# Designed miniproteins, single chains, continued (3): the designs that were tried, part 100

Each design is a single chain, and the fold is of that chain. pLDDT is the mean over its residues in the fold that is shown.

## One batch from the design tools (miniprotein)

Design m11466
Fold by ESMFold2-Fast:
Structure m11466 (fold): chain A 79 residues (1-79)
Amino acid sequence: VEEKIKEALELAEKVKPVIPAAAEYIKRQAASEPGPPDPALAESLRAHAARLADSKDPGVRAEGLAYEALAILAEIGRY
C-alpha cells in the first residue's frame, strides 16, 4: 500500500508543472481515509491513461499520467 501511494505521488509531481489542480487532487486523495478498493474503476482509468500516453501534446500526456495516478488510488481504495 505504501509503495502504491508513493507511485501515485511521484506521478502527481510529474503532472504538477502542467496541470497543478490535478496534482493537488491526487495528493489530497492519497492522504484521504481509505474506502473499499475499486479494481473495475482502476482498470477503466488505466485504459484511459494508456490511450492518452501516445499523444504528442504534453498537456494530454500529463492528463494520462493523472489518470494513471487515480487508477492506482482507486485500486487501493483512495479514489
Scores: mean pLDDT 80

Design m11467
Fold by ESMFold2-Fast:
Structure m11467 (fold): chain A 66 residues (1-66)
Amino acid sequence: DLEKQRKELYKERVDFTKEVMEKALEKGVELSEEQKKAALETIDGLLKAGMLTEEEAKELRELIEK
């Protein structure tokens, strides 16, 4: 099932991004403006495709914009 596999892939990407952000913050690393912009564009694309929920997107955006 293509839709199921795509949704699973996006969940893995979301979890990976959250883990990377949390680990970077733990080490005192801040994301560059360019990195934040790219990540936000990816989230917007996933929302437009209906692959991400509003709640998931909000949580990820909060991590990235912080």
Scores: mean pLDDT 68

Design m11468
Fold by ESMFold2-Fast:
Structure m11468 (fold): chain A 99 residues (1-99)
Amino acid sequence: NIKKIKDLLEKLKEAIANGDIKGAIDTINEIMKLYNKMNLSEQEEALKIFEEELPVLEKIAREKAEASGDQRFKLELGMLIGVIQVTLAVWKQALKNEL
């Protein structure tokens, strides 16, 4: 399962770098489905990977937004990163309550 998480994160990075907002959303949904099927130990390991990768995703999104010059696209990328940040915070709190 952890290899699948890493593969999906690479797919997410590629979608963001290409400005494929729909592909990024679809990949996030795949990550969420996989995470929800994991046991607590796998979820803890996955969260550590997500927290390590979040700054990389933020950097890719920022670089793509700056290159585009499109204010709407910048907003869409910002909202996408915001959803990821909130999701990770919720998952971290849920694990803390279980552990």
Scores: mean pLDDT 83

Design m11469
Fold by ESMFold2-Fast:
Structure m11469 (fold): chain A 74 residues (1-74)
Amino acid sequence: LTEKAIKESRELVEEMEKLADEAMKKDEEAGKQLQQQADRARGGLSLTGFDPYTGLSLTRQAYKEALEIYEKLL
């Protein structure tokens, strides 16, 4: 359970960091907002090692918010 949750959280953080980099090239303000969500997701990843359900949930929530920001750029 914990290993799978950590892996998923890590993958979400990596994806969010890539989205932030791409957004920064198109819209600096949106890129900064995405970077803030990536920071929140890193917090969720850190928590996932101790509380896999809550940590993964926080990381998923940050990812959802990041997607909403990124969609506004499309």
Scores: mean pLDDT 80

Design m11470
Fold by ESMFold2-Fast:
Structure m11470 (fold): chain A 96 residues (1-96)
Amino acid sequence: KLDVAIKLLEEAIKYLKEHPYPTPEEARRLAAMFGLAADIFKEAGVPESAELVRKAAELMREYAEKGDVTPEERKKFVDEVIKLLEEALNIVRKAK
């Protein structure tokens, strides 16, 4: 399960770098996937990575709920999410 969560974050980072303006529906799906990955990291004994990924999920939910947001503001959300996911991966790769 841990390897699946790691690959999920790697693919999500790649997707967001290629698609920095996900739709609200895509952002909600990403938030749900991040929630699942966070649960896997917690069960695997990496609560620090789980917390970072949960924070990324919360940001994606906030992004999806915002109506009128400039492209610059949307990019700031996505950049912060990418940063959190990269930090989570760095921690879990050192822990496993």
Scores: mean pLDDT 82

Design m11471
Fold by ESMFold2-Fast:
Structure m11471 (fold): chain A 72 residues (1-72)
Amino acid sequence: SNVQKQLERFVKALEEDTLEEAFREYADELYNTNAANGTAEEQERMKKLKPEIIEEAIKNLEEARKAILEQL
């Protein structure tokens, strides 16, 4: 599952002290996936908003991390 794949990725990044890099890489992958699936107009809009999209994805990942830690 996507959740298991991401969990394995972030656990490995935790062990290697590369969590910030893993978050940025994952955010970039989300951007690229969304950009590839849009219309030409949507792709141009996403290119313009790329920094904001990456930043929002990182923020969402940090919030997810907090939620998981609070449930443990």
Scores: mean pLDDT 69

Design m11472
Fold by ESMFold2-Fast:
Structure m11472 (fold): chain A 70 residues (1-70)
Amino acid sequence: SEGYRQAIEAITSSKNPEFSAKSLARLAKGMGRDDLAKKAEEAAKLAKQGNIEKARKMVDEIGKELLKEV
C-alpha cells in the first residue's frame, strides 16, 4: 500500500494534468477501481481539450479517493 500511496502522490503532484489523469487511470485499473479509471480518462480528455482547471480538480478528487484504499 505504501508503494501505491507514493505513486498516487507523485502522479497528482505533476504539473501536466493530462499525464496525471492518464497515469491515475492505469493505476485505478490495477487497483480494481474501473469507476475511477473511467473518471480519470474523462479528466485526460478535458485536459487535452484545454479545460485544464476542471481536469486538475478531477485529478485531485480521483487521487483522494484512491488514497483512501491504500
Scores: mean pLDDT 84

Design m11473
Fold by ESMFold2-Fast:
Structure m11473 (fold): chain A 100 residues (1-100)
Amino acid sequence: FTERLEEIIRLADEVYEKAQKAADLANKAGRTEDAKRILRLAQGVRFAVYRNDLESVAEYAENLAKHAEEVAGKSTDPELQKAFREVAETARRLAELARE
């Protein structure tokens, strides 16, 4: 139990850090709504972790991953694509771990 919760907290911190970087790049590219949405979803993950609500962690992380994949898929900027794909990958790992 303790090791799993520690890993969930670590992945949540990692996804939030990656989401902040992706949002900064999106803002610089004029994609302000994509930046706002990724930060809101990442914030939702953090709040769910603080409340020890693993079901909500999984739901927010899954939605974060889906949004990040959509933004990466419709972008032609390789740096933006990479940043959002890294968010999606980390969020999916968090969602899987939270469902166990």
Scores: mean pLDDT 85

Design m11474
Fold by ESMFold2-Fast:
Structure m11474 (fold): chain A 68 residues (1-68)
Amino acid sequence: PVNLELGRRGGEIMDELRKKGLGHKPPEELLAELSEEQKEVAREVGETLRRIGDSLQRGLETGEAPVA
């Protein structure tokens, strides 16, 4: 249940970032663009979100697939 809620929140955050065209930014800069509520979610799943952010950034920066 917690993982499902965090996944849902992550999806909402990614939708907002996509609408703002921020998907190319590194994870630390993306976190700076998030609201306090979104930062709290990121803090709780920081390692997982960091891995996802790194994967997405590599895909966008290097042109490879964003997921393994």
Scores: mean pLDDT 60

Design m11475
Fold by ESMFold2-Fast:
Structure m11475 (fold): chain A 92 residues (1-92)
Amino acid sequence: AEFEGELHLALAEIAYVVGDPETALKHAERAIELLGEDNPVALLVRGGAYLQLGKYEEALKDFRKALELTDPSNVKLREEIEKYIKEAEEKL
């Protein structure tokens, strides 16, 4: 299941980058089912897809949970998540 989950996460990231948030959301949701709700990268990608879809409250919830689950020593990922939180808050 982990390999399948990692593949869905990669597909979600690609869909997000090419501007296909509907496809990104479907693959991110499947990745969360397979990798678990405590995967900060999967939550970040799903939150990003929600943000692109205008679902700002759902995006904020996922970004905040991703930040809580991210190791304090991972400064780059934390800063990226905080930037997305600010973007989503500005849209509300």
Scores: mean pLDDT 86

Design m11476
Fold by ESMFold2-Fast:
Structure m11476 (fold): chain A 82 residues (1-82)
Amino acid sequence: SGMEIGTVGAVAAVLGGAVDFTERLYKKGGISDEEALKELEGIIEQAKDVLKRAKELGDKKTAERAEEIIKRAQELIEEIKK
């Protein structure tokens, strides 16, 4: 894939921030259910790619971050879906 160790770590950091931002906006009523679900689904897809690449590179720290991002995004999706 086109991701190196430095790049995969940076993408994980950006995705973690995106989950945090989406959650805050959603809880304040600043974003619709449909918009929040679309953003979180996109974050999960990207985080799964990061997880796969981090495992290939032996970057355990980034792999653990990617797994946490996926988990948090999935939990928020379930909250939105009720």
Scores: mean pLDDT 85

Design m11477
Fold by ESMFold2-Fast:
Structure m11477 (fold): chain A 66 residues (1-66)
Amino acid sequence: MSVEEKLAKLTPEQRAVALLIATGLSDEQIAEVLGISVATVKRLREEIHRVLGLKSDEEIRALVAA
């Protein structure tokens, strides 16, 4: 399974958040960059973890970097 294949399972919003998580940004910084609330970022992060079967932001970072 490629990074592209896994990212294709995400919505455009989830994919944007996943890429920003991979760069090491905080939920607050991601919210500012995307113009959304911190609560929305936290919800999207939980959805990304569930869709990709990952438990941490470090695992998202490793996946996106691969």
Scores: mean pLDDT 78

Design m11478
Fold by ESMFold2-Fast:
Structure m11478 (fold): chain A 63 residues (1-63)
Amino acid sequence: MRPSSHDDESQDLIDRISRLTGSFSHDPRFRELARQLRDAWFNKADTSTFRELLRQVEELRKE
């Protein structure tokens, strides 16, 4: 695939979500978000989907 500006943003979001969910992988809620991230990535979801996942991870992290 050709790299585009939105691909760079999506990869940055994916990296941040993976790092956060990996740090809390013993919590089943974070494991579920990691599974959703993997599913979204395989299904070539758009950047807005990854932004929503990051927001959910950040909200759970604050609890």
Scores: mean pLDDT 76

Design m11479
Fold by ESMFold2-Fast:
Structure m11479 (fold): chain A 101 residues (1-101)
Amino acid sequence: MTPRFTIRVTATDAAGRVVEAEFELPAVAGAEVTISLPAEGTVTVRVEVFDEEGRLVGEATLTVAPGATATAELAAPGGLTVVITVTNADGVLTITATVRA
């Protein structure tokens, strides 16, 4: 089986609503996963990256205003980097996780 990262996202919007999502990302350069979450106003997004053994390998907190994009680069095992891009288009939060070597 191809090694995988587990990405956990906790998004808190300006109304105080908390939305959690979890998804898997193949631990291979060029792998990409995009998810969309409902959100209102400025959103605080906590991203946690876990390896296949369930160990936390990276984390970032991003604050993304409506119409803004924020990016975090997280070092991961095997010389890989997980790049998290969060775009807040009013009412929709789009989170893209990409693996880079």
Scores: mean pLDDT 84

Design m11480
Fold by ESMFold2-Fast:
Structure m11480 (fold): chain A 74 residues (1-74)
Amino acid sequence: SELQRLQAEQQAQLDAIRKKAQDWLANNQSDKVSAQLWAEMQALSQNWSDRAAAQQMIEKGVLLGFISFIQHNS
């Protein structure tokens, strides 16, 4: 169904952003996430506050965790 496809696409986007955030932190250790990555995470967060997000709440929670980390440690 279209909903299942949207959920799969949302998860793929979350996995991609999560990997970018993890790679950035690992390569820079104590350094903060770049402004570009922050902007990408914000854009993703806005785009999937729709009905498809409900099924992917755990992945969204991970993304929001990164957003919260950046906000408090930037």
Scores: mean pLDDT 54

Design m11481
Fold by ESMFold2-Fast:
Structure m11481 (fold): chain A 67 residues (1-67)
Amino acid sequence: KKKEKKLETIKKQVRDAFKRMYESGASLEELERAKKFYLESAKDNPEIQKAVEEAFDEVIKEYKEKL
């Protein structure tokens, strides 16, 4: 129950961070490097790694579909 709320908060923070990077003119390669950094920082917690991957995929999908 309490852990689920923390994962949602982390996913939102990571998603917002990727959105800010993209809006600041970061390339997809730079976003991928940031993703790797987050995954390495959370390698001891698979649930956080999954949240990071989902947040990244949502951001990339959103901007890729915007044409």
Scores: mean pLDDT 76

Design m11482
Fold by ESMFold2-Fast:
Structure m11482 (fold): chain A 58 residues (1-58)
Amino acid sequence: MSDGMVRVVQGLTRVAQQSDLDNAVRAARGAETAGRSVPEAQPYADQTRQVTDRLLQS
């Protein structure tokens, strides 16, 4: 896995702990960028997008 994957996972963990919208958006962009660069990161991009959507709908 690339360094991008580690950073995405760390971002998601912090979002879950703090429920910070800015962090959720940043994590979503990171996951999406990682997904575009490495196909293996696609599941993380989807998961981050779901978290961001849930926060925006709340």
Scores: mean pLDDT 61

Design m11483
Fold by ESMFold2-Fast:
Structure m11483 (fold): chain A 75 residues (1-75)
Amino acid sequence: KTLTEEEAEAIVEALKPLLSEEALEAVRRVLRDSVARGASVDETIDAVGRTLFRLGESSETVQRAVDIIREVVAA
């Protein structure tokens, strides 16, 4: 399954309470690139996780973000 633009917007909205504005903007860029490339959901999750880790987010925050993405895409 490839990520849709509607799913990308829903993911950003769901992550707003968890992430800083800087981290949200970085994730928004990753999601836009994933939609444009027709990337799989798993590729998108990997890219978001690596981006958050590079920004210094805790492993707990990264895992919560991944769980949120999986829930949004499963709906």
Scores: mean pLDDT 83

Design m11484
Fold by ESMFold2-Fast:
Structure m11484 (fold): chain A 97 residues (1-97)
Amino acid sequence: MNKVIAELLRLIAEAIEAQLNGDQERLEEIAKRIEELLEKHPEIEEKLREINEEILAELAPLAEAALATEKDPQAAAEALARKIRELLLKKAEEYEK
């Protein structure tokens, strides 16, 4: 299970990078891989909820700061996306031994 969670988190991080680069073809390919992984391992949905809650807790102060200082919503969204990617990669490493 841990290796599957790590793989999923890395795929989501790659999807964020593809989105930031405007690579729609790669984003669609990664999305398909994520869907296939979730269909094969439905048991990880509960664990993903826990990880999502942890990520949201770490992002709350960053979102508040971005909204206070950044007047461009797109630039704020890109900054948040990059931080989500960093957190996902960190979590993936924690699930890999």
Scores: mean pLDDT 75

Design m11485
Fold by ESMFold2-Fast:
Structure m11485 (fold): chain A 79 residues (1-79)
Amino acid sequence: SQEEVDRLLAELEREMEAILALARQTGDVDAAVARANQLLGDFYRRLQALNPSPEELARAEARVERLVAAFQKELEALK
């Protein structure tokens, strides 16, 4: 369970990096936000399917908050 949660978080981080790379090339911040929202929705659905423990869930939520904050900061820098 812990390993599966960590793998899912690593996948999320890589996908968010790919969205940022595309946004840097296209300048399309709105598309990046839309894609990130879809990605986060898919991530939480998959996370719930893993039946994480309260501790695993709290750790995952903290990492997602940090990833989202970094993503928003990077997108703002592109404006």
Scores: mean pLDDT 86

Design m11486
Fold by ESMFold2-Fast:
Structure m11486 (fold): chain A 80 residues (1-80)
Amino acid sequence: SELIEKAVKEAEKRLREVAEEGKAQKLSEEELRKLLEEEAAKFVEEFLKKNPEASEEEINELIDKIKEAMEKIFEEAKKA
């Protein structure tokens, strides 16, 4: 889905920016995870508001891919 591909790329970019900012501020792992979870949740909520016609399959795919991206970004941020 082109809609989902675009949304996932936008979410990943935002999550990376948030992770870099949190790391620069020397946030704890717990604080960083919470910040990323809050941004991911905000992105999904905003996507649903902008795309009320999105199918259940597209919504589930978006949520799963954003969660996967968030976990990868969080693990990368923890290691450096």
Scores: mean pLDDT 84

Design m11487
Fold by ESMFold2-Fast:
Structure m11487 (fold): chain A 106 residues (1-106)
Amino acid sequence: EELKERALKMLEKALEAVERLYALSRAGASEEELAALVEEATEELKELAPPELQELIDKLNLEERAVLISALALLYKRKTSVEEVKEDFLSEEALKIYEKVEEAVK
């Protein structure tokens, strides 16, 4: 359970990092700025990782670290349902409309 909680937190941090990378890339950030963010995010993931994974993370080069962050972010998106996010983002009124439309298309 504790291991699962730490893993979920790692996935959340990976998604946060990908969203920051995407925003900086769209703003015209340099490759050096993007590389620095990948290194920062990797260090945050390492702090949350169990010891055996920390050793594996240390062996990754910059490109492999970026791929890992992207893969973990994608895994987090796949584990969260559209049903879960609608409660976080839709107002009570918008949720009511969503539920009526959902009922109509069943």
Scores: mean pLDDT 67

Design m11488
Fold by ESMFold2-Fast:
Structure m11488 (fold): chain A 60 residues (1-60)
Amino acid sequence: MKEEFEREVNEALVVMLVAIGKLGSKEEQIKTYKEAMELARKYGLDDVAKWIEEEIKKLE
């Protein structure tokens, strides 16, 4: 269904942003992860947002 496909595309975009963040400094990674977390929340990807939040805590 269109909703399932849209969710997968949005999830892939958020995951890509997280992957890009890993290429930077610790400070840049935290900033990028916070951006990705907010994007996941906007897309209703609560599980993805929670995962990113836990990753941020590991970096702090």
Scores: mean pLDDT 75

Design m11489
Fold by ESMFold2-Fast:
Structure m11489 (fold): chain A 60 residues (1-60)
Amino acid sequence: MTEEKVKKIVEYLKRTGSPVSTSELAEQFKVSRGTISRLSRVPNIKVIEANGKRYYVYVP
């Protein structure tokens, strides 16, 4: 399971404060797109859909 990777991704999003695409996160953290989809269940993570792509952003 990928709980440790998900935690690192959340901290990255919190630090950047900007929307990041599913593909970019998957490449950067070397996880599957399915793992990135789990971010939608994390508190304060918002999903933005644009041009057929999903972006994730941390909003306090």
Scores: mean pLDDT 79

Design m11490
Fold by ESMFold2-Fast:
Structure m11490 (fold): chain A 85 residues (1-85)
Amino acid sequence: MTLEEAEELLRRAEEEARALVDYIRTRVDPSLDEEEALDAAAGLVLAREEGLSGEEALAAAGSLRALAEGFRAQKEAIRKAREAL
């Protein structure tokens, strides 16, 4: 996977995640703020691309907050890779 392909994958995951933010905050975990819910939803979208169910992704991460942290860590890694070019 190229850096450009990774950036495009993250961008598409965030766009798909926006449709899920209200659902996550109203039906799944209302303690999450909008940014945490967006990043958690984006993490779930990426897990789906890898063939994992939402339950499998949540079990592997441990929590929705951990999914959000994982997605943010991936964005930061891609940002640093871009800066290194």
Scores: mean pLDDT 77

Design m11491
Fold by ESMFold2-Fast:
Structure m11491 (fold): chain A 90 residues (1-90)
Amino acid sequence: LPEGVQRGLELLMGELDELARRILETDPSSPERERALEELRRKLEEVRRILDRTLGSAPEELKNAIWGELEERLARFEAELARRLAAEAA
């Protein structure tokens, strides 16, 4: 991967992990939980936009590989967060 893309993805996943930890620390019925979840949603949207811009000059096969990797990582992240939130409610 291009160095900038690799570094960006690493920083992003770190930010998402920290935000997930903050979400799990909030009271499930609190306004803080709702704000944190909305912040996560906005962050995920912004990430996809940043990656699209960053990959503008990359070969198409590389773009597809990177997008595939990001989408898999994000899906895994979202599934794990959902699992932890469900376990918290149980």
Scores: mean pLDDT 78

Design m11492
Fold by ESMFold2-Fast:
Structure m11492 (fold): chain A 80 residues (1-80)
Amino acid sequence: KYPRIEEGDSIENALAILAVLGHELEKKLTPEEREKFQQEMAKKGQEILDHLKSGNEEQALELAREAIDEAVKKLDEIDS
């Protein structure tokens, strides 16, 4: 139901997918859960940016994939 990163996707596409998933999660979470989610996403986003700044695009993409997979799993659990 929700988009996720595919093999060969760019970091830009991964971040765009992550933003869409984050917006969908925010609509379904309680205010307390949403605050925790936003904090975790801010931390993950900073880690991704730090890796991109250091030229570690592969690691940045892997972190984005992990974040997307976590968001999709959480959305699937809420929808079930």
Scores: mean pLDDT 73

Design m11493
Fold by ESMFold2-Fast:
Structure m11493 (fold): chain A 89 residues (1-89)
Amino acid sequence: MKALSEEERERIIEGEKEATEELLEEIERIAEELEKQGKVEEAREFRELAEKVRERLEEAVREKDVLGAAAAVVAAATTLVSAKRVLEK
């Protein structure tokens, strides 16, 4: 197994943080569109999911947890796909 230096871990976590933040920004845009369509409850649910992803990301960054940061990216991407599906209905 490849041992990561602290500097390598920080670079990977920063990249995962940037990717997660971009996905969370898209989720917020979709939530705004859902509110405009009168789907206020669905918009609120997706914002709550996004907040939980943000909390997990902040913890992973604080703890320098590369796998936790990767999990945040996956959670954000999954939430975005679900939000897009609701928007299409």
Scores: mean pLDDT 83

Design m11494
Fold by ESMFold2-Fast:
Structure m11494 (fold): chain A 85 residues (1-85)
Amino acid sequence: ALSPEQLATLQALMQDLYARLAAIVASSDLSNPADRRAFLAQVRAAARDFIARMRAAGLDQSPLAAAFLARVQADIAQMEAQIAA
């Protein structure tokens, strides 16, 4: 189980990630292939930063943190699939 402090850290990282993703969506024009590629690159960068911050915080070994990471990766993959279609 995560401590309350570890859970708060995980929640803050999740909130930062989803806020960044919302900002990317709000600022993106998906009208052409170049803009879609730029959008996907920004989404992938946000996901990589989140994973790196999770590992730096030592949260990657927690089953709860692993479950949140898997959910984030699934949400990103779904977003990429929707934009690529």
Scores: mean pLDDT 76

Design m11495
Fold by ESMFold2-Fast:
Structure m11495 (fold): chain A 109 residues (1-109)
Amino acid sequence: SKTVVTVLVASRESHERLLKEGLSTGENLFDDSDPERTAQQILDSALRHQADRVVVYTGSRSLGQRLRDILQPRLQAHGIELVVRTAGPAVSNITLAKGTDLQFGTVQR
């Protein structure tokens, strides 16, 4: 079986709405204000859950690239695959959380 950790990195303005929609700080929802701190928290989560893959969703291409630059070498050292996706306007609404085939958090396949 493979374990996938899926996380959303979002602005503070989106954070309160996403928490009300069932995302959890430190598990599947992370702040976008400090990329280095956020990357470390994602790495810690991936290691805790013994993840084979980490999927990161972000509303910013530049933030996505910065997170990739920090996380990719660190995750690769542990044999963990990183996928970074920029959701654009779609990340700003509840449809991403409810209307996709995505499950946020840890999924064992």
Scores: mean pLDDT 68

Design m11496
Fold by ESMFold2-Fast:
Structure m11496 (fold): chain A 80 residues (1-80)
Amino acid sequence: MTTQQQLDQIYQTLNSITQTTQDAIRRGQPLSDDQIRSMRSQIDQVRQTIDQLSQSPDVSVSQYVAAQLQIIGAQIDIDI
């Protein structure tokens, strides 16, 4: 898999988490403890993948920074 494909998968995962939390807010329903734990686990895996990609010569600094900002956004949404 190319570095760009890995970053695209990370973005899709983070967008899915954000959409799920926003949908819960719109419905006025809290996320379950199991859902929150699952999302935190996914974010931890994404963080590890980004750390590995940051050491790759194929990873651009702008792509790395963009991925980090999305992780921060997702963590804020689920750390409540």
Scores: mean pLDDT 71

Design m11497
Fold by ESMFold2-Fast:
Structure m11497 (fold): chain A 92 residues (1-92)
Amino acid sequence: SKLEAWLAEVRAAPSPREQARLIVRAMKEDPWLGFEVMLEYLAEQRLAAGAPEAEVEAKKKELLEWAENNPEKFREQLAALVADEEAVLAAE
């Protein structure tokens, strides 16, 4: 529901820069949901590049399991990723 709504906005975005802004916004509003949005976006890009579906799905599950098993490290790394991406998006 919320995941599909965010994915629809990301897919409709006119540029990679606007897609990145939407993903960052999702991660700031709901860290776990935003992480899921990012993983689905990256999965779609890998599939479009010809990566095997089984490998893409396995990697997505691995990353979700890691985040569930390491909630403190997950939040720290996500906050660092958001800060870094906001710095890139603020650059002209």
Scores: mean pLDDT 83

Design m11498
Fold by ESMFold2-Fast:
Structure m11498 (fold): chain A 87 residues (1-87)
Amino acid sequence: MLSEEQRRRARVELLALAQLAEKELEEGTPKDKVIEALTKMMLDLAKHYKMTAEELRELVEELLPGLPEEVAEIVREAMDKTVEILE
């Protein structure tokens, strides 16, 4: 189980990943490649914090309403792929 401090830190790092995804899309990187890269980064983050699939899902769902719709879609898809690997 994540501590409140770990949860706050992980949330900041997930937001940074979402911002990276937005930048990559703006630069013309194909959606599928952005999702693949984001999935690898989310998996590394989950392993570093020893997050469960459920903890990752909860943190990402809290973040999604604040993101542009296209970015939110990509972040959700990368989360779904990462959760599948963690389970």
Scores: mean pLDDT 84

Design m11499
Fold by ESMFold2-Fast:
Structure m11499 (fold): chain A 69 residues (1-69)
Amino acid sequence: MKPAHLTGATPAPPEGRTISPEELAALQARVDAVSKAAHAGADKGSTPFEAARNAGLAAQAEVDRLRAA
């Protein structure tokens, strides 16, 4: 049988502090907005590389702001 032990490799939650489901939903919405922006950039015929790079930087900045705030 396949062991369920693989869950040990999952990325850790926030360093011992649990996130409320409300905060989790807000983070999910922010990530979705960034993904949508990246997709729109690619769809517009722009260079997908630039769109992906900008989306990645924006996502990192948003996560950093939420963690700091």
Scores: mean pLDDT 61

Design m11500
Fold by ESMFold2-Fast:
Structure m11500 (fold): chain A 95 residues (1-95)
Amino acid sequence: SPARELAERGRRVLDEGYQEALKAIEESPEKGKEALQKLRDRVREVMAELARLGLQGTPEEFLEASRAMVDLSRRYQEATAELEKKIKELEEKLK
């Protein structure tokens, strides 16, 4: 389904962005924050595409897109919370 394909793309974006952010954090907290913002923007784009797909589709497609958005949102919240924690810990160690 189109929602499943977008959900898989969202997971890849999240996984790739998470790894990019980890590498950026190793260089500096500032680069980590920039990479985290890039991840937020990319995930926001996927969420917007899922929302459009749901609103333009049938009730069944709307429910499928909504479930995909909920799953991606949960994974996104977990990943960004971990990255924010790592950035904060590094900032505190550098003071």
Scores: mean pLDDT 86

